# Designed miniproteins, single chains, continued (4), part 97

Each design is a single chain, and the fold is of that chain. pLDDT is the mean over its residues in the fold that is shown.

## One batch from the design tools (miniprotein)

Design m15338
Fold by ESMFold2-Fast:
Structure m15338 (fold): chain A 74 residues (1-74)
Amino acid sequence: SSADIAKLDALIAQLNADAARLEDTIAELRARAAKASGQERVRLEIHILFFEAALGSTRHLIDKLQTKKNELQS
């Protein structure tokens, strides 16, 4: 139904906003890592890996929800 599509659109929009915030956080951490050295750089690189994993999971969920939305519109 159009109501179900509207709910999916709202959820996809929220997840895209979450992904944008994760991208901004990763960019900030990468900028900090570029200026860091030794153990501090390694700690920042570990944090980047966790945020990249979260971003990947968020993007995967968006793709799955978009597929389900397309099925409902078929």
Scores: mean pLDDT 92

Design m15339
Fold by ESMFold2-Fast:
Structure m15339 (fold): chain A 83 residues (1-83)
Amino acid sequence: SMIERKLEEIEEIARERLDEETAERLLQRIKESLAAYEARIEEAKADPSVHPSAIEAVEESYENLVEGVREALERGEEPGVAE
């Protein structure tokens, strides 16, 4: 829910500050990056050789990525490599 709220905020900021076409392309890239990250977390959870602390570290990196994208958009910057 917290990540979902941040994603809604990112979408609103992008559409407000960027032209419609640029915003849609950026949002698509962000969604693809986040989907790839979620897939990595699920794969790590399915691997019994992966320590739980490593999974927590990946989840924290995911939160940091979402926050970094929001901050970049607030500054009017294009988020670095959203893939």
Scores: mean pLDDT 71

Design m15340
Fold by ESMFold2-Fast:
Structure m15340 (fold): chain A 70 residues (1-70)
Amino acid sequence: SMEKERNRKEVLEEVDRLFRLTRRHLAEVEKWPEAVLRELAKERKTSLGGAMMGEAFGRAMAELNRELAA
């Protein structure tokens, strides 16, 4: 179905944009003091890398959601 193929392409384009936004936000989060990132990891009960990725992904999702709402 053309509708299914079109929807799949749009979903994959959204996923690609989310990965690009996450990488951009990760580059900023990587600059945070280690002490701040370690506290975030403790609060979120995750690894240091998990805290960094979680923060970057959360920021990317918020940005994408704002774009989709406009």
Scores: mean pLDDT 84

Design m15341
Fold by ESMFold2-Fast:
Structure m15341 (fold): chain A 71 residues (1-71)
Amino acid sequence: MTEEDIAWAEEAARLYNAGEFEKLSPEEMSRMVRIILELEREGRLSPAMAAFLAKVRAMAAAGREAAAALA
């Protein structure tokens, strides 16, 4: 990852945490998650990125429960 990618993901995570998630496209969300997961693997997460990941993981778990209820 470039420093530009990391800086962009940091800003995107802050926007998401501030409730401006509608400004992020699905492609931008996918890019942000990939960058943040790589930084987590390297132990380089900022507090904003860590908060974003915790929220996304909670939402993914809820989505899996909903999908399981329909199956």
Scores: mean pLDDT 75

Design m15342
Fold by ESMFold2-Fast:
Structure m15342 (fold): chain A 96 residues (1-96)
Amino acid sequence: SEIEKGIEELEKLIKEHPDSVKGGYALFQLGLLYELQGKLEKAAVYLSKSAEIFEKNGDPFAAVAYRKLAEVYEKLGKLEKAEEYRKKAEELEKKL
């Protein structure tokens, strides 16, 4: 499927660019694809890695990634984690 092919292409980008902004975007997209497949725990893992890479690189997209991570935790019923990452995104937005 197009989704399966997309996952393979994103995994290649992550392997080629593990700690870069490009790798961070690939991790974010992979997280979204796992969420679309209903694999919420996998989505949370990849979105967390994405957010950390963007934050490390000073990229404002870190706030977007943390907000999406919070949404995934809310879907998992992990409301305390969802609130934690929503606040993290808000704090990063205030630094702009």
Scores: mean pLDDT 86

Design m15343
Fold by ESMFold2-Fast:
Structure m15343 (fold): chain A 95 residues (1-95)
Amino acid sequence: DYDKTLEEIRKKLSEATKLYREALDYLSQGKVDEAIEKLEEAIKLLDEGVKLATEMAKKLKDSDPQMAAAFLGQASILRGRRGVLQSELDWLKKE
């Protein structure tokens, strides 16, 4: 069900946003290792959302190409958010 999949993708984005806020709270306390853990959890949720979106797009490609394009759009949004979090994670781990 594509409505259920869209809801799952949105829930993953919402939870990733919550984990990012928790990471910022840990950073404000000087707790870098805990912040890294929360960023890694957030990135994992975004990766799961991208997978769901791309798998649904593949399933719908021939039967509903317009809906397939909508799911690819969701994947692009999640990839953009992931890129920002990955850059912050890389900075915290390396420097």
Scores: mean pLDDT 87

Design m15344
Fold by ESMFold2-Fast:
Structure m15344 (fold): chain A 82 residues (1-82)
Amino acid sequence: SKKDEIIKLFEEFKKKVEELHPDDKELHKALDNVYKQLKEETDPEALKVIALNTLQEIKELYSDDEETQKLADETEKKILEI
C-alpha cells in the first residue's frame, strides 16, 4: 500500500540519519515521535505530508551537512513518486 511504502522510506531515512548523528538524542527522540505518528495515521496523503514536513525540518536543522541534505533530498524524491 502507499502507506507501507511511505513508512518504509521513512524507516530507511531514520536509520541512516541516526547513523550520521549517533549522539543527537534530540533528533532521535523527534524521529521516534514522527515514526509513531506515521504508524497511527490512516490517510496516505496525511502520512505523505507529515513525512515531507519532517524531511524539510531536518534539512533546515542540518543545512551545513551535505550527507544529511542528500539523504533528505533522495528520500523526498522517492516519497513524491508515490
Scores: mean pLDDT 87

Design m15345
Fold by ESMFold2-Fast:
Structure m15345 (fold): chain A 57 residues (1-57)
Amino acid sequence: TTPAEIEASKQVAEKWRGPLEADRAAAPTPAARVALNQEKGPEIVKETRKIIEELEK
């Protein structure tokens, strides 16, 4: 794992903290929370890749 990957992960986690917590509060069951994470996963990955490319540029 590169320093850029670690930094990108931190930035993405900070950005998504509030929205993700709100989504989790609206999904009271573990199954519903897993489904929400699956839906948001691709967006988080895409954003992380973009930041990594920007940092490595």
Scores: mean pLDDT 70

Design m15346
Fold by ESMFold2-Fast:
Structure m15346 (fold): chain A 67 residues (1-67)
Amino acid sequence: GAAERAAALLRERLEKAIKELKKKHPDLKASVEVEAEGDKVTVKVTVNGKEYTIEMTAEEAIAYANA
């Protein structure tokens, strides 16, 4: 569905961003997980052992992926 496609696109963009950050900061421990749940996309970001969860609509996820 739309949310699943949005989650896949956003995951790819965020994983690329984290890889670029790790190139500049090799000691940075960061990961991202993006999941589709109905009409919503959930992003879980872990930075140095601390986890943050952000929920957004599929439309918002597409907008972030295309930015």
Scores: mean pLDDT 81

Design m15347
Fold by ESMFold2-Fast:
Structure m15347 (fold): chain A 76 residues (1-76)
Amino acid sequence: MSAKELSERALEAVEEGKRLIEEGKKRIEQGDILKGVGLVIRGIGLLTEAGILARKAKELGDNSENVERALKEASK
């Protein structure tokens, strides 16, 4: 896998992870606590994966905005 492919996957994982966390929060506010918590946990897992992928991309020489964004979002 190229550094660019890793950074692109990291960015996708950040976007999906953030989407799941926001959906989970909305579900919790609606009283669907179990489903909401499940979505938040899945989102956190994707952010963790994004951080790992972004770090690896940076190690392979990708210093692009995608890597920096993924590292910043994953470090929440």
Scores: mean pLDDT 77

Design m15348
Fold by ESMFold2-Fast:
Structure m15348 (fold): chain A 96 residues (1-96)
Amino acid sequence: MLEELRKKAEEAVKKIKEYLEKNPNMKEEELEKKLAEIVKPVVELAKELVEDILKKLAAGEELSPEELKFLEEVKKILAEMAKEINELVEEHKKKR
């Protein structure tokens, strides 16, 4: 189910927001490292969820409409998370 991935993505965004609020004067290099650390579990879960679909693509097999939709929804969740994180980082830099 995509619900766990969405929940993990939302938790990652929340953790990043809280981290930025607590660390307003953080160096950009340290910030990038922390963002990668927080996001890693979400990316790993996404990879696990699409592993079988990616194996089919690598083997030259046609994906079912349901598999294509699932891949699209996983991609959308990751893109929305990335967008929210970028907006938070830009807002944080503007307040410095």
Scores: mean pLDDT 82

Design m15349
Fold by ESMFold2-Fast:
Structure m15349 (fold): chain A 65 residues (1-65)
Amino acid sequence: MLHSDTRNREEVLANLSKESAAGKAAVLAVAEADLRWAQENPELYSEEQLQHGREVLAEIREILA
């Protein structure tokens, strides 16, 4: 499941480079908000889920740089 999720995210991230500046900013803002909410609710999320969220956010930031 994680490998399939990673593949789907890679496809989304590859297409993100073609997004408008506003679209890129919106995707980054949503990803940051989701990870922040997950970190503020540690009882609901495993460390593996949080680590995956951090990795996805890092990939988004690299594409948007």
Scores: mean pLDDT 68

Design m15350
Fold by ESMFold2-Fast:
Structure m15350 (fold): chain A 66 residues (1-66)
Amino acid sequence: MDDIISQSDSYYDQTTDATDRIGPQGQDFRDSSRQSRDSARSGTPDIGRVSVNDMRGSYNTINSLL
């Protein structure tokens, strides 16, 4: 197990430094990213316009109440 952890740790450092495509690193971004993800989820379903999914949601609620 230690061997895997060591290799993984080194690989992460190399990926961050060599590739550097992950974007800006920072704790502030981490917190903002969390909220952004929540907002993005709201947009995703709306873009899909899946009426079937909306109707299915209502049916599920009614079935649970029954």
Scores: mean pLDDT 46

Design m15351
Fold by ESMFold2-Fast:
Structure m15351 (fold): chain A 62 residues (1-62)
Amino acid sequence: EELRKRAVEAAVAAGLSPEEAQRLVDTILGNVEDAIARGAEPLTDEQVLWAVRNVAEDKAAA
């Protein structure tokens, strides 16, 4: 909930449009949920935000 909002804000700050940011965050959060369902350790909010920011920066720079 709050993590999703912060992740979208981070992606927009990195240079993505709000629509692109929401789609990216949906993808990353989905991947995290799938990994947890398969027995991976849950990522911290800070780790998720770091991943979103890195991917968003790469995408905005392309």
Scores: mean pLDDT 78

Design m15352
Fold by ESMFold2-Fast:
Structure m15352 (fold): chain A 110 residues (1-110)
Amino acid sequence: DDSLNKKFEDPEANEAVTLILVLHLIALLEQNAELLQEAEELFDELLKDPSKAPEIRKEVREKLLELFSKQENPEELAKKILELAEQLGFTSLLPEIKKELEKILEELKK
């Protein structure tokens, strides 16, 4: 989805976009239509009001932590997300995606 490659001037809004993209990629990997719709709704909300970026970022991060905590191998899910992102042409966002995934995996080890 080309709309998920949109950059904002606010770094916090860009971080929220990256987290929403990760959620969208998980939805595609799991063929979860409800999660896919939720990711699209969150992106639309951010696009309409970028000042909500802190709230959206927190919500998406908490959801990603829950999704990863339910995996038998969270590191394998992270790898699949990066592979799918590359296949779909999100190559310019791979460093940001990797950074957010590393933060999620680190939080799970605490």
Scores: mean pLDDT 81

Design m15353
Fold by ESMFold2-Fast:
Structure m15353 (fold): chain A 65 residues (1-65)
Amino acid sequence: MEEEIKKFREEAEKRVAELDGQAKLYETAAKNATPEQAVVFQKLADEYRAERDKLRKEAEEIEKS
């Protein structure tokens, strides 16, 4: 179980980093976009941040269980 939790944490950390990267990409794109595109990119950045935060919370809950 401990080794499986460690493996899950490593995979989750990689996925969190990927989602964080996507959020930052769209946040930066929003700053350089037209007003119409900025709204779309900000929404996408928010969605990726929500997925990131959800995965972090799930990983923390598994470690506490």
Scores: mean pLDDT 80

Design m15354
Fold by ESMFold2-Fast:
Parts: structure tokens; C-alpha cells; sequence
Structure m15354 (fold): chain A 85 residues (1-85)
């Protein structure tokens, strides 16, 4: 549910030419957790959106949230580093 709302905000933001930071602000205004936003971004980034996010200043933020989610699922930092290869 939160992921679907996040997908809508992210898609509309990119279509309007908003920065990743502006999109993140809108997600926070809607009360959407950053983890749900990451999942929505991943779904929308089946291809080209991930490349655009990797060029955005928020790419590091997206990566950090993903790492936190992996840790919560029982992955160690060393295992996460291997997955980033």
C-alpha cells in the first residue's frame, strides 16, 4: 500500500522533472517510510530509472537505506559488500 503510493509520487515527480531530493520531500510529506520508497523506486527502475537515480545526489541515500534493510533481514556488512560487487 505505501509502496504503491510511493511509486505514484516517484513517477509523477520524475515526469515533472523534480530532483530526487524534491521527490523524497514529497514522500515524507505523505508519511511514506524511506524503505517503502526504495522498494517503489526499485520496481519503477526496471531499467532506466535506476540509472537516473545513480546519477542523482540521493543515490547514496538510496544505497544506505537498502543496506539497512538487508541488515534487518540478518545480513552482515561483509555479506552486503559482496552483494554490491
Amino acid sequence: MEVEEAKKIIKEGYEKGLSAEEIAKKLREKGIPLEAAIEAGAELSYGHVTAELSEASDFELVRKVLLKTLKERGYNEEEIEKLEK
Scores: mean pLDDT 58

Design m15355
Fold by ESMFold2-Fast:
Structure m15355 (fold): chain A 81 residues (1-81)
Amino acid sequence: MDEKYQKLKDWYYKQLDKIALSDDSPGVKSEKLSYLQNGLYVKDQLRKVGLKDIPEGTDVDKIIKEASKKLTDEQVKKIVE
């Protein structure tokens, strides 16, 4: 349980770092950061791996924590790789 949560949390912060380090324009970076920080990107990845009960709200840490309880190891691997 804790391992899946930590993997998803580390993946999320790596996505933030990738945006910050990219050569994208400031406008594109702002749009990508908003999509990550409001939980929409995380929820889209959860849907892609077949999670039916998507956690509600916009608190990314809470979304990741609840999702980590429901996801299989294979589903977590597909999200983080």
Scores: mean pLDDT 80

Design m15356
Fold by ESMFold2-Fast:
Formats: C-alpha cells, sequence, structure tokens
Structure m15356 (fold): chain A 85 residues (1-85)
C-alpha cells in the first residue's frame, strides 16, 4: 500500500506537469488567434474535470492524491491566466 501510494503521488505529479505544459501550449496558440483567455479557461475546466473523474474512479486514498494534484493545476493555471492578462 505505501509503495502504491508513493507511485500514485509520482504519477499524479507527472500528470500535473503535463497538464501545465498543455495549458501553456493552449495559451500560446490562443494568443495567435486572439482567444488566449477563452481557450485557457476552457482548457483549465477540461483538465479539472478529467482529474475529478480520475479521482472518483480511484480508491479513496489514491483519489485524494489525484485531487491534490488537481488543486495544484487549478492554482497554477489561474496564476498563468492572470499573468497573461
Amino acid sequence: MEEELEEARKKADEMRKQAIDYLKSVIEYGKKLGKAKEMAKAAIDHIVEEFERLAESAPPEIGDIVREAMEKVRKEGEKLLKEYE
């Protein structure tokens, strides 16, 4: 169990990094189209929904780890959106 939780935290952190990289790509692409804010908000919503679904499908302990990563993505995403404004 402990090893399984450690692996889950590692995977959740990797997913968080990938989500933030994806969001940065969406912002850059949206900037070229004049829709950076709109596309970034949509991307954050979809990322959060995906993490939420994963958390609901996992055992409670794993779900908590996924939700923690989700909250970090939401905070970083919101910070990126504000910095872009």
Scores: mean pLDDT 81

Design m15357
Fold by ESMFold2-Fast:
Structure m15357 (fold): chain A 77 residues (1-77)
Amino acid sequence: SAVISEEEFEALLARELPPAVAEIEAADIPAALEALRLLVEGLRALVAGRFDEAAALLPAYQAAAARANAELEAKAA
């Protein structure tokens, strides 16, 4: 079976996701919000057993994560 149930995962997201989104918005790193969105979509697909859908999201997630890293480096310089 999946690591957790879909219901348990959605309960976790309802609790943890809003503060995480608020911190990224406060930091003004829009690529990090996109990376988080894609990660959540991929994890939802994995928990639901939709492995092909999760795999299809990986390239977009990797691209968004790379942009987020570049934005973080630019802000640190």
Scores: mean pLDDT 82

Design m15358
Fold by ESMFold2-Fast:
Structure m15358 (fold): chain A 88 residues (1-88)
Amino acid sequence: MKGYLLDEERELEAEKDGKKVKGRFSPVSVIEDENGVLGAAASATLEEDGKVEHRLFRGEGTKENVDRVIAEARQALAEMEKRIEEAK
C-alpha cells in the first residue's frame, strides 16, 4: 500500500460587518493498494453565519475517478477561498 497527500490543509477566516466566514480544507489523500487499485478522498467544511456545510469527495478504482475527485476538491477549495475573499 502506498499513500500520498496532495495540496495542503488550509484554514481560512474572514469577518466583514459582523459576519464571520470560516473554511477548512483537508488535503486530498490518494491511496494505491498492492494491486494498483487507486482511491482518493478529500473534505471541505464551510461555516457561515452559524451554519456549517460539510462536503466529502471520494472516488475509487480508476485513475479517471481519482482525477475527478482531485478536480472536484480543488474546485471546492477555490470556491471556498472566493467566498472568504468576498467576506473581507
Scores: mean pLDDT 75

Design m15359
Fold by ESMFold2-Fast:
Order: sequence, then C-alpha cells, then structure tokens
Structure m15359 (fold): chain A 65 residues (1-65)
Amino acid sequence: MITDDSPEAVEAVRGALEDAEKAYKEGNKQQAANYITAAMVLAASLSPEQREELLPEIRKVGEKA
C-alpha cells in the first residue's frame, strides 16, 4: 500500500480541518463540509498510524456540520 507520511501531507489534512473550523464559525456550512471531505480524502493517503491520530479531529469537526 502506497502511503504518504510526509510533513506536507499531514499539514494538508490539518490545514483543511482548520479551514473547516473557520467556515463553521462563519456559518458557511457547505464550505465547511467541503473542507471536511478534503481532509478525509487526504487522510486516506496517510499510514494507518497517522490516520488513527487524525481521525478523532476529523470527526470532532465533522460532527458540527
């Protein structure tokens, strides 16, 4: 299985989650949902270990949609 655990890949997921949080605070629910989807797609390319670390954060932000 080809995975990408580079700092850039991890930061991309975290950046998408940060953008989703900002969109929720601004009341832009559609944009927030788009960022959550992007974070999930990016996280799918990470190793299982990195994914397990990021999944709780993705769920926490996603539950606010």
Scores: mean pLDDT 75

Design m15360
Fold by ESMFold2-Fast:
Structure m15360 (fold): chain A 97 residues (1-97)
Amino acid sequence: PRQERIDQLYEEVKKAADEGLKLMEEAAKRDPSLEPIYRAAKTAKEKFDEYRQDPRLAAIYANELATAMRAGAERYPELKEVADRIEKLAQELIDAL
């Protein structure tokens, strides 16, 4: 059913976002110049979690997290793969609405 698909996709985005924020935290600990980008990512993740009942808005905040990760990805390539995955899953969530 449609609602089960939306719920499944939200949980997949949430798992990718949790992984992404953890990688951003680890990168910021190694490179303090990433602290402002990490703070932006943390805020986006907090908004994603807040808007569970609004999956379109949650997907927008997941994309904001991915955008912050891409800013760090030139120096930390591991961030690019997770950012790409978040964007893909967020788009699948929007498409399922």
Scores: mean pLDDT 86

Design m15361
Fold by ESMFold2-Fast:
Structure m15361 (fold): chain A 66 residues (1-66)
Amino acid sequence: MIEEAVRELMARFPQLSEEEARNAIEGALTLLREFGEEVALAMLLSTGKFSEEEARYIVELAKRLL
C-alpha cells in the first residue's frame, strides 16, 4: 500500500514531510507505469528536490507497488 511506502521513505529520509514523501511515491508510480524505471529516475532527479540516493529509493519503493 502507498501508506507503507510513504512510512518506509520517511523512516530512511526523516527530512521529508509526509506530503513530500506521498507525492514522490505517487509521482514515481505514475512515471514507472507510463515510461519505465530509467525515465522515472531521471524525472525525479530533474525536480532538484531529491538526491540520487533518495530518488533511487523512491523508485524502488514504487516498484514494489506495481
Scores: mean pLDDT 83

Design m15362
Fold by ESMFold2-Fast:
Structure m15362 (fold): chain A 110 residues (1-110)
Amino acid sequence: SKEELIEKLDELIETLERAAKRIVAAFNDPSRDLVAEVEAAMREVEKVLEETKKVASPSDVKILDSEMEAVRAAADEFKATQTTQALIRLLMHLMALSGTALVIKRRVEA
């Protein structure tokens, strides 16, 4: 339903924001395993995205999948290189997916 899709898009946006905050907090704490924190954040994002896709239109699924492929590529680059530049790219793509989910939500609410 429309209401279920809005609820799932809100959950996706909140999950992406929490993932970004978690990654930034881990980057600023040398006692934390940043790679493990990125992997844990990615698992949460994947789970919520799959639930969102179950109630989204096929065209919206295609858009969300395209943005998520960029997020996955950036996460893999960060795990391989562990550079600040790769981390910034990951954070940018997480925010791009969040912005995409917000645009879809606003269209559905109209």
Scores: mean pLDDT 91

Design m15363
Fold by ESMFold2-Fast:
Structure m15363 (fold): chain A 94 residues (1-94)
Amino acid sequence: SSMLEEFEKTVEEILEKFKKLFPDKPEFNELVERGAKELLEAMRNKESEEKIKEILRRFMQELAEWGRRTGDEEAALYGMIAIQEIYNLALEKL
């Protein structure tokens, strides 16, 4: 699907921007990438909105925990915004 291809490219661009902004935070970048990939896979499999929302909630919680554990709540907030944007885009493409 051309819509799926555009979504995949947008996700890749977001992940690339985050790696450039936070090159010293590999655990954070891995967490954001994992969330993005799970949302993309749910979209590919045409999962329910409830399933996609479950993925969003789980990664929001994991990013919040990472921020509290590391003290880097600013990076955690940026990651939450990115995952929310990917989620919103996934819903628009379903």
Scores: mean pLDDT 81

Design m15364
Fold by ESMFold2-Fast:
Structure m15364 (fold): chain A 92 residues (1-92)
Amino acid sequence: MEKELEEAFERLRKMYEERRERGLTVEELDEEERQEIDKAARLPLEIQLKEDLKNATRQEDIDLLNELKEKIKKGENMTDIFLERVRKSLLE
């Protein structure tokens, strides 16, 4: 379980960095890559959102996290959500 989550996080982070280094943006991900990321991102995304909600004190952050949960419930692809979270954590 734990190692599986670490591998999923590492894979997503590596994909993001590889795309950046080769001049490709995250928006240029292939549909197949997006589907694979969606499947792999579900558990780490849930854990990340739970931790973020636990630590969030600003209303705008809480609202954003709740919007992300609603989008996930509506069947939004988790790739875009998870990569946005990873991008912000790396750059901020």
Scores: mean pLDDT 62

Design m15365
Fold by ESMFold2-Fast:
Structure m15365 (fold): chain A 85 residues (1-85)
Amino acid sequence: SRNRELIRFTAELAARAAAGDTEGVERLVREARARGLSREEIAEALALAAVFARLMGKEEAVRKLAELAEELGATELAEEIRAAL
């Protein structure tokens, strides 16, 4: 179901971000967009992933998540994520 897909995407994105896997983060977001997840759903997942990247000290993953939020037009979220660096 779409709800299970969103939960899986959110969990996988958080795991890749916590690991500092910037390429994995970018790939997961690209695939989510291709599968038709909304900007709002992806933005919420990016916000959660940024919390885990920060907790694990993965500064480059935090920067990548902010860049992806900006590309989605979620400018306020991108600024919030970057303020955390």
Scores: mean pLDDT 87

Design m15366
Fold by ESMFold2-Fast:
Structure m15366 (fold): chain A 64 residues (1-64)
Amino acid sequence: SKAEVEARVREMARRMAAGNEVLEEKLVQDIRNGLLGDPNTTLLSVMALRDEGFSREDLRLLAE
C-alpha cells in the first residue's frame, strides 16, 4: 500500500540521517516534494529511492 511505501521512505531517511531527527524530517519532505511538485528534485528523489531498492510500482504509489 502507499502507507507501507511511505513508511519505507521514512526508514530510509532515518538511516541516512544517522540519528539527526531534523535531517530525517527534511529528507522525508524533500523526497515527497521532489516527487509531487518540484521537477528539479524529482530525478534526485527517484534515483535515491531506486538505489535503496524501491520498485517502479512503489514510486508510482508515492506519486499518487
Scores: mean pLDDT 71

Design m15367
Fold by ESMFold2-Fast:
Structure m15367 (fold): chain A 79 residues (1-79)
Amino acid sequence: AEARLEALLVAAARRAAAEDPSLDPEEAVALARAEARRLAALIREDPAGVLAAAEAALPTSSDPEALAAVAAEARAVLA
């Protein structure tokens, strides 16, 4: 659940840092972990709002896999 979001965001951050030498890989990973924790907390507090926001953002997202994972976690809490 939370571990899946963290793994996806960390993998995306590591890939971005490998492709862009201006990015600090350790900082990118730390920000990804913080974002995963923030999203997990929001999903617990307002799963319906998080689901609506993720679904609205999906068509224009540069990371649709991470947003799909967020939507799936919010939907699981609502079920």
Scores: mean pLDDT 75

Design m15368
Fold by ESMFold2-Fast:
Structure m15368 (fold): chain A 72 residues (1-72)
Amino acid sequence: MLGTVVDVSSEILDDGRTKIFVKVQMSDGTIVTFEGDGSNTKALNTAMDLLMWGLGKQVSIDGLKDSGFKEV
């Protein structure tokens, strides 16, 4: 399943840990938010790639999940 990346953001939690958020627009027009842990190297590398080159481009939902992202 594919979606279009519309936003990539991060938040620093109260304990100093980083959460990464990827928002994906699905083919039906709905926006789904995916959450990853910034300490997960795969999630961090995927988020950096999407932030630099992936905005407005299609991404695999299975590929996001394989990179440590989960739907929220």
Scores: mean pLDDT 81

Design m15369
Fold by ESMFold2-Fast:
Structure m15369 (fold): chain A 85 residues (1-85)
Amino acid sequence: MEKIKEIEELVQQLGIAVHKGDRDAALKTLDQLIELARSLGMEDVAKQLEELKGKFEEATTDEDRRSVAAEAVGLAQQMIDELEA
């Protein structure tokens, strides 16, 4: 499905942005994941992604930012699993 490919691409973009320390790109990718989750009717996932975006903005260390990104990737995998069910 086209939506699964969009989620996979956003996960890859988030990982690259965090690895490069590109905070603006990471936040933009999180916004795109939130919007995609909402468009799919996954309101609980969208709310959790918004909470993670807030934590990412408040994160003061690279370790904390990578931790938040890993949680966002887990939520993206949950979105894929729901679309495959």
Scores: mean pLDDT 84

Design m15370
Fold by ESMFold2-Fast:
Structure m15370 (fold): chain A 111 residues (1-111)
Amino acid sequence: MLEKMYEIGKETGRLLARYMRDRGLPERLIVQDLAGLLEAAKRVITKKFGEEAKQAFERGFNEGYESVTGRPLQATATANQVLTYDSLARAIAEAPSAAEIKEILEKFTKS
């Protein structure tokens, strides 16, 4: 479980940071959206799989983000952003492996 959550987190952070960067969005908006999704995912994962799984996912997510941006994710999510990403966070937490993350993200990034 822990290795799976780490890999899912890493792929999620990497793909989202790359997607937002490639769309030419300001870093401030990227950071806020990613913080909201990370907090939503942490809540879902803690409830389903426990604290250690949450820590593995968060570590992976931050490493994935930093691999694209070259810097740590430093933002606080708003309550509205956490709520906005709840369904996406559930889909990510329930993914069978990191391989499904690209398809999950593409479905939600199309609005």
Scores: mean pLDDT 75

Design m15371
Fold by ESMFold2-Fast:
Structure m15371 (fold): chain A 69 residues (1-69)
Amino acid sequence: SENDELLGRYEGVLRRYAATQTPEQRAVIDEALEEIRRRVSESKSLQEAQDVIDEVLRRMADRLAELRA
């Protein structure tokens, strides 16, 4: 499905990003990826899946910024 393709793309990107980060930052990225997997699988449209990803990535960025402060 289009949602499965979208999920696969973000899984690859986030796994590569996590590999460049500290263990604490990696845990935040791994939590975001797990939430994306769960919520995208529940999404009924590509637009809904994209909105979920955008929301989760925003919260991930905020948490990573706090760890770097």
Scores: mean pLDDT 85

Design m15372
Fold by ESMFold2-Fast:
Structure m15372 (fold): chain A 88 residues (1-88)
Amino acid sequence: SPKEEAIERAVELLEKYKEAVLNNDFEKMEEVEEELRELGKRYPEMRVLIESVLSFLRLLKKQLEQGRISKEEAVAYIDGVIALLRDL
């Protein structure tokens, strides 16, 4: 279904975002954020959920850049979002 396709693609993008966090690859984080934005356009029925995930990642990146959270905490938050998406 379109929902299942959108969720699986979002999970793939979140896994790539985790790798970017661990590697301090802020350019890759921005690339994944743009791919999530395009995913929301491609699956309009999932747009609100995808936009919420994107907003969360942007906040997470900002907190990581400001030293307010560790990479381990950032990865744990992303793993939590992946688990929630897989339960949908």
Scores: mean pLDDT 88

